Designed miniproteins, single chains, continued (3). Designs and how they scored, part 26

Each design is a single chain, and the fold is of that chain. pLDDT is the mean over its residues in the fold that is shown.

## One batch from the design tools (miniprotein)

Design m8878
Fold by ESMFold2-Fast:
Structure m8878 (fold): chain A 63 residues (1-63)
Amino acid sequence: STIKVSQELNDLLRAMDDEQRERLGEAAKELSKQGITGWSDIDRGLLEAARRIEEERRREEER
């Protein structure tokens, strides 16, 4: 299946490790459970989750 997401989300996904991608997958499942079906809304929700995961990773790497 082909999933089309924003370039910004793709860039964040490329920087993620397997654990972070799994967390993003859980965020996608949560959006689905909430009945969010529009790709622009899904992309926005996933982008916000990805940015949060990336921020946590950066903070851990600085320690």
Scores: mean pLDDT 70

Design m8879
Fold by ESMFold2-Fast:
Structure m8879 (fold): chain A 99 residues (1-99)
Amino acid sequence: APQPVTPEEKGLVAAYVLLRAAGVPQTDAEKLVAEKGKELSLPEDRIQRVIIDGRTLVKGKDPNYKEFLARYVLESAKKEGAPQEILDFAEKKVKEAGY
């Protein structure tokens, strides 16, 4: 059976989707999420799962759907107990990117 996704992982997936919806390039968004995952002491395999899950969620979606999906994924992560630190990180990086 697939390993269950943790609240921290769900928060990082939400962060990735928010960054991508805001127009942050894929490579930059993946780097930011990987660095945050390391700060949270997540193993490399878990960080790679977050990146793959995030890529899957944004692939093939139009820009308006990406924004809607980002809000939905963020709300789901909050309900599942994602740390506020991850949510604050995503909002800060979107703001710093000028989007």
Scores: mean pLDDT 77

Design m8880
Fold by ESMFold2-Fast:
Structure m8880 (fold): chain A 72 residues (1-72)
Amino acid sequence: MIKKIGDLVKKAVSLDVSDKEAQRIADNVEKSLRDGDYATAFLALAVWYSTSKSEEAKKLLKEAIDLIRKLE
């Protein structure tokens, strides 16, 4: 599960390469997942989802958010 969330986040970064915030949020999510802080990872992904201009990235982020919700 966590590996799949990480893979989705990495793909989302590749689709939103013009946004420096996307990489920062991805790094925060990876750290939070490693630390078992799923609430912080969820919030970071939700913020990125709301600000992303890429429909493809938003779809991947929505899937990652749904997976995190199943961990909590």
Scores: mean pLDDT 77

Design m8881
Fold by ESMFold2-Fast:
Structure m8881 (fold): chain A 74 residues (1-74)
Amino acid sequence: MSLLERLEALLFRAVELRLENADNPELVARAEEVLTLVDEAYRLYQKGTPEDRARAQELLDEAERRLRELEEEV
């Protein structure tokens, strides 16, 4: 999976989780934190340096970890 494909997949999952749990403000807030990590990773990806892309991957690893925890709580 490319970095961009991973960004898109995590964005979709986080948005879906937020929409499906719109009546739970705690889960919505935590999903929004994941979306913030994905947004920051996308900004780094757009800068295009190897260092920025490596940092983007680290942020996506954190976002995926948090998202998995949220998905297991639902």
Scores: mean pLDDT 83

Design m8882
Fold by ESMFold2-Fast:
Structure m8882 (fold): chain A 94 residues (1-94)
Amino acid sequence: SALPSLEQALRSARTFAALLAHAMREGSLTEEGAEKLVEAFLAEHAALSPAQRRAAVDTLRAELDRFLAENPDIPAEHRAIALAALERLEAGLA
């Protein structure tokens, strides 16, 4: 496949954040579900440049941090799952 554009990488990062946010709002976020989202993102974006990886991670962190700040009622267990998914994604993109 062609290398992803920066715009495509940022859009994908926002979609990933939105899927985590949706699952947290519904109380349906599981470790297995989060892991599958991470695996899918890494598989689709295996060819990201270092600059694209940094931009995607920074965008995802910003979106997740904003969502969690705006939604203080999200249970601690769901917050932990989302943050662990972000850490796993960051490690996979290193």
Scores: mean pLDDT 81

Design m8883
Fold by ESMFold2-Fast:
Structure m8883 (fold): chain A 84 residues (1-84)
Amino acid sequence: DEEVEKLVKEIVESLGKILPQIPKEILEEAGKKALEEVKKNPNLSFEDDEVEIYGETLVINGSSSLRVTIQSLIIKEIAKLLKK
């Protein structure tokens, strides 16, 4: 799905500008994993939550909007990849 791939790229680029401390490899891997997950279940939704990355608090949105779902998935994957 071209639209989903475009959204993932835009969100990864945006997050990289907001959190430049995140290695590019982690941003790209998180985007790839989020894309794979959305392709498996395009009607994903989850509860509102908060994730801390490098001292910044990022809100995970439980909204069923596709863009918001992709953004939340990428944030969750970044947090997982940054944990040892």
Scores: mean pLDDT 72

Design m8884
Fold by ESMFold2-Fast:
Structure m8884 (fold): chain A 96 residues (1-96)
Amino acid sequence: DKELKEFIESLPEEAIKHIEEAAEKIKAGDLKGASEHLKKAAEYIPEAKEELLQLADYIETLESKEEAIELLKTVAKYSENKKLALIAKYILKLLK
């Protein structure tokens, strides 16, 4: 996906690092750790900061990795904030 690649390449390296750490935490079932890394990534993405902080808070309340994945699919498909949708799409791509 050209749009996803161009967006991720436009982000500060620290933002990419925290998004990738959030994906690893979700993969491990550590939703609180994922939330903390998404909040750190939000500091580098002002255009999606508020929505990304809200997403992080919601993920922290979930019971399972599977619920977090379903939430991320919903955000990637339906978010009005295109940058938030691309972040969710990137996390889903990292969850193998």
Scores: mean pLDDT 88

Design m8885
Fold by ESMFold2-Fast:
Structure m8885 (fold): chain A 71 residues (1-71)
Amino acid sequence: LDDSAREAQRRAEEARRRMDDWLERWRTNGEEVRSDPELRAEYEQMRRDGSGTFSRFVRELNEERRRRLLS
């Protein structure tokens, strides 16, 4: 069998675990939303629309990224 395919699968598994860790850290702290200008702009838009809180924004964005990660 192709050893390069096994290496690619191993790298993909590592990338998935790293992204899961990143999503967990984001869920607990919200640090990325505070430091990323694009995410901050999306959060500010949500605030202007009156549709939620910072915690809700972080949770919904985390779920969206998890969905994209697993798709």
Scores: mean pLDDT 62

Design m8886
Fold by ESMFold2-Fast:
Structure m8886 (fold): chain A 66 residues (1-66)
Amino acid sequence: RAEEIQRLQDLIEQLRAMKQQLQERADTLASTDPSAQEEVDKLREGVKEAERKISELEEQRKKLES
């Protein structure tokens, strides 16, 4: 159980880091190249997907902590 909680925490932290990187890349690209809207949109979709997965893993971790 403790090992499962730690594994979930590690995955959550990795996804949060990835989400931040995708957000920063989207913001930078949007600032530097307005013609790259399609690429920016794809990066923002990646941010939303990471956020969804983080939420799912946080709920799973919460159940194990109970």
Scores: mean pLDDT 81

Design m8887
Fold by ESMFold2-Fast:
Structure m8887 (fold): chain A 58 residues (1-58)
Amino acid sequence: SAAAAEAAEQQRREDTLRALEERMARIKEKIAADPANSEDLIEELVQLEREKAAIRRG
């Protein structure tokens, strides 16, 4: 059923967004703890923000 597939897709997107937000929060905490050595973490955060925006758009 198309309706069942749509509901499953929506739930999967919501779970993915929540997981991304939790991961981003942990990265932000690490950056706050050591800003001087966090360039890679900042780049990862930017990538996760792009991924989140793409999921919300799609």
Scores: mean pLDDT 83

Design m8888
Fold by ESMFold2-Fast:
Structure m8888 (fold): chain A 105 residues (1-105)
Amino acid sequence: MEEATRRVRELMERALAAFEAGDVDAMLAHLLEAARVVAESGSPAAREEFARGVARLAAALEARDPAILAEAFARADAAVAAAPTREEALRAVAEALAAAARAIA
């Protein structure tokens, strides 16, 4: 497996584990590092692993509160549209997920 792709997968798995443990700060830290790796590598496979990780976290959030997830996606879409760089767009997605996780705690 490509190193960037493997690293993103590991970070996304850690983010999900942190969310399940109730550690939103650790979740955000892992998501931000994954976003950085995706942006720096430019790898489509790494981007795909990040997207899969986001989908798993979104499913976990939706299982707890469907309403907060809809608001989080709307906020993330607006932030992504306003982001000057791809890295900032990925960071905005990470921050939106962390905000949703905090709101349902």
Scores: mean pLDDT 79

Design m8889
Fold by ESMFold2-Fast:
Structure m8889 (fold): chain A 75 residues (1-75)
Amino acid sequence: SLRERARELAERAFDLMLKAVKDGNYELAQEAARLYREISELVEDYAAGKVTPEQAERRLADLEARIKELEEKYK
């Protein structure tokens, strides 16, 4: 479900943020925190009916791509 995928993605963003903080990379930590916030906002907007399922799926896909890019760049 969208909610389960959003939860998994939020965990990935949080893990990236935690790793960035441990590595002293505060710019990456801030970017990961922002993505975590955007995922939380998407879940909240979807639950409130502010976005359609199609819009929610597209935004989640965009967020996943951005997190994947950061994970690959900062391995």
Scores: mean pLDDT 87

Design m8890
Fold by ESMFold2-Fast:
Structure m8890 (fold): chain A 100 residues (1-100)
Amino acid sequence: SSLIEEIIELLEKLKEAKTLEEAQKISKEIMDLINKIEDENAKKEIDEKFNEVEMAYAMSLLHSQSSDPNGQKRAEQLREIAERKAEEAIKTLKEIKEKL
């Protein structure tokens, strides 16, 4: 459960990331922790949920680097989607933790 708790804390930190570099560093830490999970089913489910979150935040941050107003509006919309995905992932990870 401590590994899953650390992953949840890093997912919360990922929500605060303002650059793609920061997001990539946090993502690497999350992946390293996921690789230490011994329960194969929990590991696969957590990995799948994290991949959804990682992609959403990466897309949001890439669009935020746009100099045009349409790019900034897309980044804001993608950020809202990414935050919702992160909240869903955190909820799922808490449920997995309770079952282990």
Scores: mean pLDDT 82

Design m8891
Fold by ESMFold2-Fast:
Structure m8891 (fold): chain A 90 residues (1-90)
Amino acid sequence: APSLEEIRKELLEKRPELEAALADASASADTREQVEIALEMIRLAEEGRIREGVERALDELLAAVLARNPDAPEADRAAAEARRAEYIAL
């Protein structure tokens, strides 16, 4: 898994692209939600709170995915939860 410092650097570099995506009127509501979560994670990273930012973003993204896929197979839900746990453990 990438280090928290590598994640922070990549997020800061991608902020202009994410801001442009949020400004795109053709973007779906799901895309806007994901971009807003990513921008909040970047904001926390800029404040030196990257771990909190990653934890919040993963929790919100997982909740959004599960809300859209209430009938998702247990294997898919377990895989998403395992990915969240992996990143939180960084």
Scores: mean pLDDT 72

Design m8892
Fold by ESMFold2-Fast:
Structure m8892 (fold): chain A 87 residues (1-87)
Amino acid sequence: SSLLEKELEKIEKGAEELLKLGLEMITQHNVPVERAIHIVEAMFAREKEELLKEMEEDPRVTEEEKKEVLEHMDKLRAEIIEKLKAL
């Protein structure tokens, strides 16, 4: 499998963990939905920044692959936020 496929899988796993964290904050710790969303969005922003830095430092990563990874992260972020709002 390509490096891109492995990176996308890692991103999807990370997104699943952030959704789980958001759900746990709301359902088990009585955190308001809007606050849980702000925390999850802040965590996504930090992960995105760290991933961008890592990709910039890896000469094997193309500009096209960077765009695909970032677009995938933005899509997953939007999907998680919508799921949290639906509670």
Scores: mean pLDDT 83

Design m8893
Fold by ESMFold2-Fast:
Structure m8893 (fold): chain A 70 residues (1-70)
Amino acid sequence: SPEVAALEKERRERLQKVVDEMNKKIDEVKKTISDPEEKAKAIGEVEAEMQRELQRVSDEHRKRLADALR
């Protein structure tokens, strides 16, 4: 379905934005934290935030898909 394809494209674009924003945060961590253990911990926190945002995008996409497939 063209509508489903458009929703999938929008999902990919939203996911890419989340990844780009989290990569910027990881780069800032790498620049500001020199200790390897603290750096790994901080990166882990950014990754956890990324997973929450990815889940949010997935949940919204699922709702929109369900509506489109009525």
Scores: mean pLDDT 84

Design m8894
Fold by ESMFold2-Fast:
Structure m8894 (fold): chain A 91 residues (1-91)
Amino acid sequence: SKEEILEEVAKEVESLSTEAREALEDALKGTLDGSKTSKETIDELLAFQGKLKELLEPYQDSPDIEELEKEVEKVILETAKKALEKERKEK
């Protein structure tokens, strides 16, 4: 279901390193500078992108795919933000 996809996306974001979550947030905002991002972080983001493609592939022909993609982006941003805020408070 849509809810199951969104839950799986959130878990995948939570499994990323702090650096990868920050880079992911920057990428979604259009502010990611690849020249300042480590290869390890880029590799994590590429693996995450691959996982998203696998999760969304069964829904590519759905009339609701654009809606689903927007909800996925929102879950990514909200989950990354919460994880980064928690990390910063737990210095």
Scores: mean pLDDT 77

Design m8895
Fold by ESMFold2-Fast:
Structure m8895 (fold): chain A 59 residues (1-59)
Amino acid sequence: MEAPANTATSVAFIEEVTLPESGTFKFPDWEGPHLVLTFSDITGEKGEVRQVVVTVTFR
């Protein structure tokens, strides 16, 4: 976050990814020692660059 929010336990950002194959990709939540990541689904063709919304929730 560029500025503090009144609830500073999660942030969202956009990542660009190159699709490994054509179709709709649904990513499971990723669990780390200090945070959990959730990802938006993306649909496209192999080799396309797509934006994924990533939400980070701090533990």
Scores: mean pLDDT 70

Design m8896
Fold by ESMFold2-Fast:
Structure m8896 (fold): chain A 71 residues (1-71)
Amino acid sequence: MKITFTGENGKFVDYKIEGDPPEELIKLAKESIGKDLDEVVNELVRIAAKHGGKVTVKVEGDKTTITIEFP
């Protein structure tokens, strides 16, 4: 299971869901569109850790991609 958050210029702009990730993360993704990346990252990491998720962050200039993978 996997969820990907996409940020541009420090704001979350999109998300993608594959499979059935935790509802807490789906809710966070839906509520995070248009929010500052730093406002959400602590909560995102907390929820990912709680559910045993692997977090991968890729930064390319003004674009940030955060991928969370679950078993």
Scores: mean pLDDT 82

Design m8897
Fold by ESMFold2-Fast:
Structure m8897 (fold): chain A 65 residues (1-65)
Amino acid sequence: MEEAREKLKEIVKKLPVDEATQKGLIEYIEKSENLKEVAEKLSRFAKALGYDDIAEELEKIAQEL
């Protein structure tokens, strides 16, 4: 769904990472066919960085896909 893809991009923009990392994450979202897998991987990435709130938003999207 295009709506889910846009939501994922909006959420990852909230991650306090450098511009190159953020661009890479957005490209990953745009090129991926499996948005549920993308959301799950991004949730784990955010949690590993200590951003539990962002990780929870991403996990919720994964559960809705």
Scores: mean pLDDT 81

Design m8898
Fold by ESMFold2-Fast:
Structure m8898 (fold): chain A 77 residues (1-77)
Amino acid sequence: SAVRDAALDALGAGFARAAEINAADPLAPGELEITLTMDPRDASGLSLEATTRSPAAEAVAAAVREGLARAEAIAAA
């Protein structure tokens, strides 16, 4: 569907931006941890927590969060 395709595109754009940031300042192992929590009884429910240990890790996590938020907004419309 057009809504699904737009939501996936928004999520993909977030990950593409995260990849650009990481390419400019590569993250070390353990510098970024992202935890996605999903309720198995509500597959639409998703929470994201990130532990960041550098400004680059914060920027990568922010790009992923923005993409996810845009995808969720599109899917909810």
Scores: mean pLDDT 75

Design m8899
Fold by ESMFold2-Fast:
Structure m8899 (fold): chain A 79 residues (1-79)
Amino acid sequence: KKKKIDEALKYFKEMAENIKKEASRGRQEADRLGAETAERYGPELAAQVKRDAYLAIADRVNKMEKEALEKFKKMQKEA
């Protein structure tokens, strides 16, 4: 009983850390895309590309959080 709840909590903590790392990596890639676009097409388009990339990262993070929460809830029900 208690052991399965501890496993679910451990899983949730591991997923939260993984999501944080993914968000960090995504932001680094967005910054790279922005810099590359600035060199080729100028700062206005670079600002737009960087914003769009940041929004895409936010969407991915939200999806990962939702999936992790669904799995956590399932693990709690099975406990």
Scores: mean pLDDT 79

Design m8900
Fold by ESMFold2-Fast:
Structure m8900 (fold): chain A 106 residues (1-106)
Amino acid sequence: DYAAIAQELVDMAAAGASDEELRAFARRQGLGFYIFRPGAPIDPAHAADAAEALRAGRALVGIAESGGHWNVGIIGPDGRTVAVAGPDRMVGISAAAATVVAGVLA
């Protein structure tokens, strides 16, 4: 259930989980992922999981902080957002879409 996965990632990030912990969780769910840093540009060197998942036709998850809160969006292989979690739905949707961009650039 993608909605439950998105919510768990929000809860983990809000509880102070490391990038490595978030990555390990997303990988166990079969998701490619990218974590967006406030004010930082997309770094292709950190998008290897997203690039691999995109090539494999797997779903991707984007994780982003906005306004002191964590937001998550999951995008399916068809390019449609399948789940969002966190207080800003549009940040979650944008994070999912931007994870595809990160994967393409990697």
Scores: mean pLDDT 81

Design m8901
Fold by ESMFold2-Fast:
Structure m8901 (fold): chain A 69 residues (1-69)
Amino acid sequence: SPLEEQIRRLEQIIADLEEVRDRLQRKIDDPSLSEEQRQRYARLRDAVDGRIEELKRQLERLRRELEEL
């Protein structure tokens, strides 16, 4: 169904962003980075986290719609 396809696509986008988030976290956790570099990666991580949260809210709504079918 179109809803199931939207859900799967959204789950894949979230998974891809979580991989990006993990990569950014590994950069933040690198003791060889300068504080400036660490802060840059932290800002990018926060932006990615915000996007993941928004997409997870969209996913919850679509899953609810599917359950009501």
Scores: mean pLDDT 88

Design m8902
Fold by ESMFold2-Fast:
Structure m8902 (fold): chain A 74 residues (1-74)
Amino acid sequence: NAIKATSLVMRALAAVEDEDYELAAESVREAVEIAKTLSEEEQKEVKRLALLIAERLEELGKEEAARKIREIVE
């Protein structure tokens, strides 16, 4: 559901703050998979949030982790 997908994106953000980039990518992947069962509008919102996570990783110099998240979103 939408709440679970959003919760997973929030978990990914917390994981980035904890420098757990593998958990961040895994949480985004799960959120995107759940979003596929939701409305197109909800799918777009989850993808937008995931791209913000990728942007934050790029700011932190974690380019490979950011790239992995971008690949998941596409």
Scores: mean pLDDT 82

Design m8903
Fold by ESMFold2-Fast:
Structure m8903 (fold): chain A 94 residues (1-94)
Amino acid sequence: DEILKGLKKDKSVKVTVGDKTLTISGELNRKALGFILALLSSKGIDEAIAKVEKYFPDFDPNEVLPIAKELVKKLGIDLSLKGSEILKKIKIEL
C-alpha cells in the first residue's frame, strides 16, 4: 500500500474530504490516518490492523483508536456510507 508506506515517513500529510482539509503531523496522527484508510479498505478490524502493522510495527490499535475517531469527526467522514465510497471522497497529499 503506497499511501501507508508514505505515511511512515516523518513528514506532514495533507488530507481533504469534501470542503475540509487537515494537515496531519506526528507519528501517532499519521498512524491514526493509516488506520482509518485500512479500516475503510478491509473486510474487518483484524485485516486493517495487519495492514497498518506492516508499516508501523509498534502500532497499538487501543492507543490510535481515540485519535482516529477525532480525525473522522474533524474531517466530517460519514461512516454510514460504504468504505469504498468513503475512500473515493478522501484525497491524500504525501
Scores: mean pLDDT 83

Design m8904
Fold by ESMFold2-Fast:
Structure m8904 (fold): chain A 68 residues (1-68)
Amino acid sequence: MSERERILKAANESMDTLDKGFEQGKSLQEILDEVRKIAKKYGLSPEQTEGLLLQVRGEYLRLQEKAR
């Protein structure tokens, strides 16, 4: 699997985890902890993991605003 494919799969799985976690009432911290596990599973670098966490955090805040 290429680096690009690993990043894309990690991002897609993380977004799915965010959607399901948000619907289940999980906290941002619980969701980010699951995303860290996904990043490790796909062998992401620290920099790639940081980027993924920022993306997930941003989308969580967007979902939270939309629910208000």
Scores: mean pLDDT 84

Design m8905
Fold by ESMFold2-Fast:
Order: C-alpha cells, then sequence, then structure tokens
Structure m8905 (fold): chain A 67 residues (1-67)
C-alpha cells in the first residue's frame, strides 16, 4: 500500500511539472509572437491545467481505495 501511494504521488508530481513546463513554453513562445496569438497560448495552458487536475482527482480516489 505505501509503495503504491508513493508511486501515485510521484506520478502526480511529474504531471504537475509537465503542466507547468507546457504553460511556460506556450507563454514564452506566444509572448514573442504577440497578442494576436494569445488565444492559442491560453488554450494550451488551460488544457495542461485540466489534465493535471484530472490526474490529481484520480490519484486521490486511488489513495482512498488503498486505505
Amino acid sequence: AAAAIAQLEADLAKKRADSTQKMNDAGELWARVGAAMQPVANSTSKQATDDYNKAKEEAKRAIEALK
């Protein structure tokens, strides 16, 4: 149980880091292109955030199931 919980927490941390990286990469790229491309950058950032939140809820449910 403890090892499974640690793995879920590690996976969640990786998804958080990936989400942050995607948001930063999109922000830097579109800052150089300008305001006309901002909707594309915003869409990418929202998708990354949604993916992380979904993974977080899945991890939470899995941890509760292991108790």
Scores: mean pLDDT 70

Design m8906
Fold by ESMFold2-Fast:
Structure m8906 (fold): chain A 85 residues (1-85)
Amino acid sequence: LVEAAELVLEAADLVLKTSKDEEALKLAEEAQRLAVEGLTKLEQGKEEEAKELVRRAIEKAREAAEIAKNEEALKLAEEAEELLE
């Protein structure tokens, strides 16, 4: 779960650094927020809530990467999804 959240943060950061598309940037910011909230819930022992938040973060990161046409960010988001299984 931590590794999945970290991959989402990396994917979102790549979009934020490389894209000029307002929609992609907004989705990447949402992905970062959800991933951070997920990690916070995990630290509180709320693993199921954390997993749901990270899963939503992955969905936002994938959308951001697709709009930004960033293949590396998309790959990171897909790897994060596989880790949640």
Scores: mean pLDDT 83

Design m8907
Fold by ESMFold2-Fast:
Structure m8907 (fold): chain A 91 residues (1-91)
Amino acid sequence: SMMEEERRRREQRAHAATVAASKALEIASELGLGPPEEVTVSEEDGIVTVSLTSTDKKTGKRYTITVRASLDGEILGSSVTTEDGVETEIE
């Protein structure tokens, strides 16, 4: 039924968001960033995007970590953007 499909999609989205958020937190930890200040979750065409914003304690610079995951919980890509607009993709 449509309601079961909506429930399954919600569960898949929640799982994908958890996987993506875990990866974003791992990247933030590796970069020596402070605790997350903002976390946003979005979904488009079966791809869940988690964006995590945190500040580097040494420089005071703000970083945004973006992780994309499929509804099956597979990481599709990740990137880090500084407040200066410099983006670095992490394979």
Scores: mean pLDDT 83

Design m8908
Fold by ESMFold2-Fast:
Structure m8908 (fold): chain A 86 residues (1-86)
Amino acid sequence: AAEAARRARLAAASERAVAIGEEIDATKDEEVLEELEKYAKEKEAEFAEMQAAMRPEDPADRERYEAFLLEVVEEAERILEEHKKK
């Protein structure tokens, strides 16, 4: 049950990430792309650190990793929405 619920959340986040990617490709907005690249670069180091610290057998570590991925998707959506605003 809990694992199925986590899988469903990750699947939803993946669908959101795909939608974001398609929107970025359609927009071709240099300011949006620059802000997203900057954010991705900042998060790359944090992602590597989290991956190195993660113990897949520890449910708490898996939950932290999944939460990190969800936060990245949410922030990417925020950046896109901010640049869509008139």
Scores: mean pLDDT 73

Design m8909
Fold by ESMFold2-Fast:
Structure m8909 (fold): chain A 60 residues (1-60)
Amino acid sequence: MTIGQARDEIGKMLADAIKSGVLTEGQALKIASKANDLLAQGKYDEAIDYVNSEIEKAKS
């Protein structure tokens, strides 16, 4: 997986969560900030897992 592929996947997940009303734009920006930190460390799977976990928590 490349950093570009991980960014695209995260971007789609966050956009879908905003569109469905699961996340506000502000919540998505905070999640994206943390995910970008993980991506900068080469932790691509951890970044994607983090975003999924935060979206699932927001659904609850």
Scores: mean pLDDT 84

Design m8910
Fold by ESMFold2-Fast:
Structure m8910 (fold): chain A 82 residues (1-82)
Amino acid sequence: EELEELVKKAGELRRQIRASPFYDKELEKEAREYEIKAYVALLRKLHPEVTDEQIENTVARIKASDEKSEKAREEILKKLQE
């Protein structure tokens, strides 16, 4: 499906950004926001009866999960950095 391919391409782009020797955190955040938008569009297509509130709750859970992962990464970085 077209939207599923967009989600995959957004994920691949984000992987390329992370793998770059010139890692850009702002580009990664932009790629993630684009991936979330593509996922929301896919969710609406697969489940047309979902409400805007349900979509917002799903996005909020994704963002909360992302923040938890980022905090875990920051804690690891703090432990490894001297």
Scores: mean pLDDT 71

Design m8911
Fold by ESMFold2-Fast:
Order: C-alpha cells, then structure tokens, then sequence
Structure m8911 (fold): chain A 94 residues (1-94)
C-alpha cells in the first residue's frame, strides 16, 4: 500500500520533514531520487539508525521497520549551497 508520495525541494543548507504514521513492526520501502544535489536522509521511528546518503541522480531504495506506533518522519537535509529537488514514494510492504 502506498503511504506517501510526492515531489519537493530542500532549500540550500536546510532540512525538510515529511510526516507519516508508523505502525509498530510494519515494514516500509522508500524509493527516493535526489534529482540535482545529494541529500542526507534520516528516518525517525526506524530500525535503520544511521543517516543515509542519497546521491544526486541515483535512485535509492531503503527498507525499514517501524519501532513504535505513531508520528514518524523522513528527514531530508541539504548540506549544499543550491536547492535540492527530490521525488519519493513510501510503501507499506508485507
């Protein structure tokens, strides 16, 4: 089931938070593409604890499990001096 999807932009040296409702023990698959600048992804409420590099022009597929029910975020940070454009789709799997 698709939980969230969209396109966005992260301003230079800025962070964007994309909310979703996590369900304890549910697996999620994130497809994300940073179009023009690299982004750093951090997942809250996730078994994946380390920041994830999303290189420019490379589709990343990230699978993770929610730790608890409730408010969760995809946190995208743009460490560059130029706006970063991205597209994403988040699916609940299994």
Amino acid sequence: MVIAQGRGSVAANSTVRIPFEGKEGRKYRLHILAENQPLTLYLTNSDVKEPILVPAGVLRVIEFTAIKDGESYLILTNPTDEPANFVYILKEVE
Scores: mean pLDDT 87

Design m8912
Fold by ESMFold2-Fast:
Structure m8912 (fold): chain A 58 residues (1-58)
Amino acid sequence: ADDEIKSAFNDLKKAIENKDADAAIEAAYNLMSLASENGLTDLLSSFGKELTSLANSV
């Protein structure tokens, strides 16, 4: 679970760094789904802020 969330977050970060909007959107939904399934709503909020910061830097 935790390793899957870390992997999904890394995939999202790589997609954003590569400016691949479609891959970033797909990875973001996958990460949100995993966080929701594990009841990690606070973690989801924290990641949302970091993702918004990364997206705005591209």
Scores: mean pLDDT 70

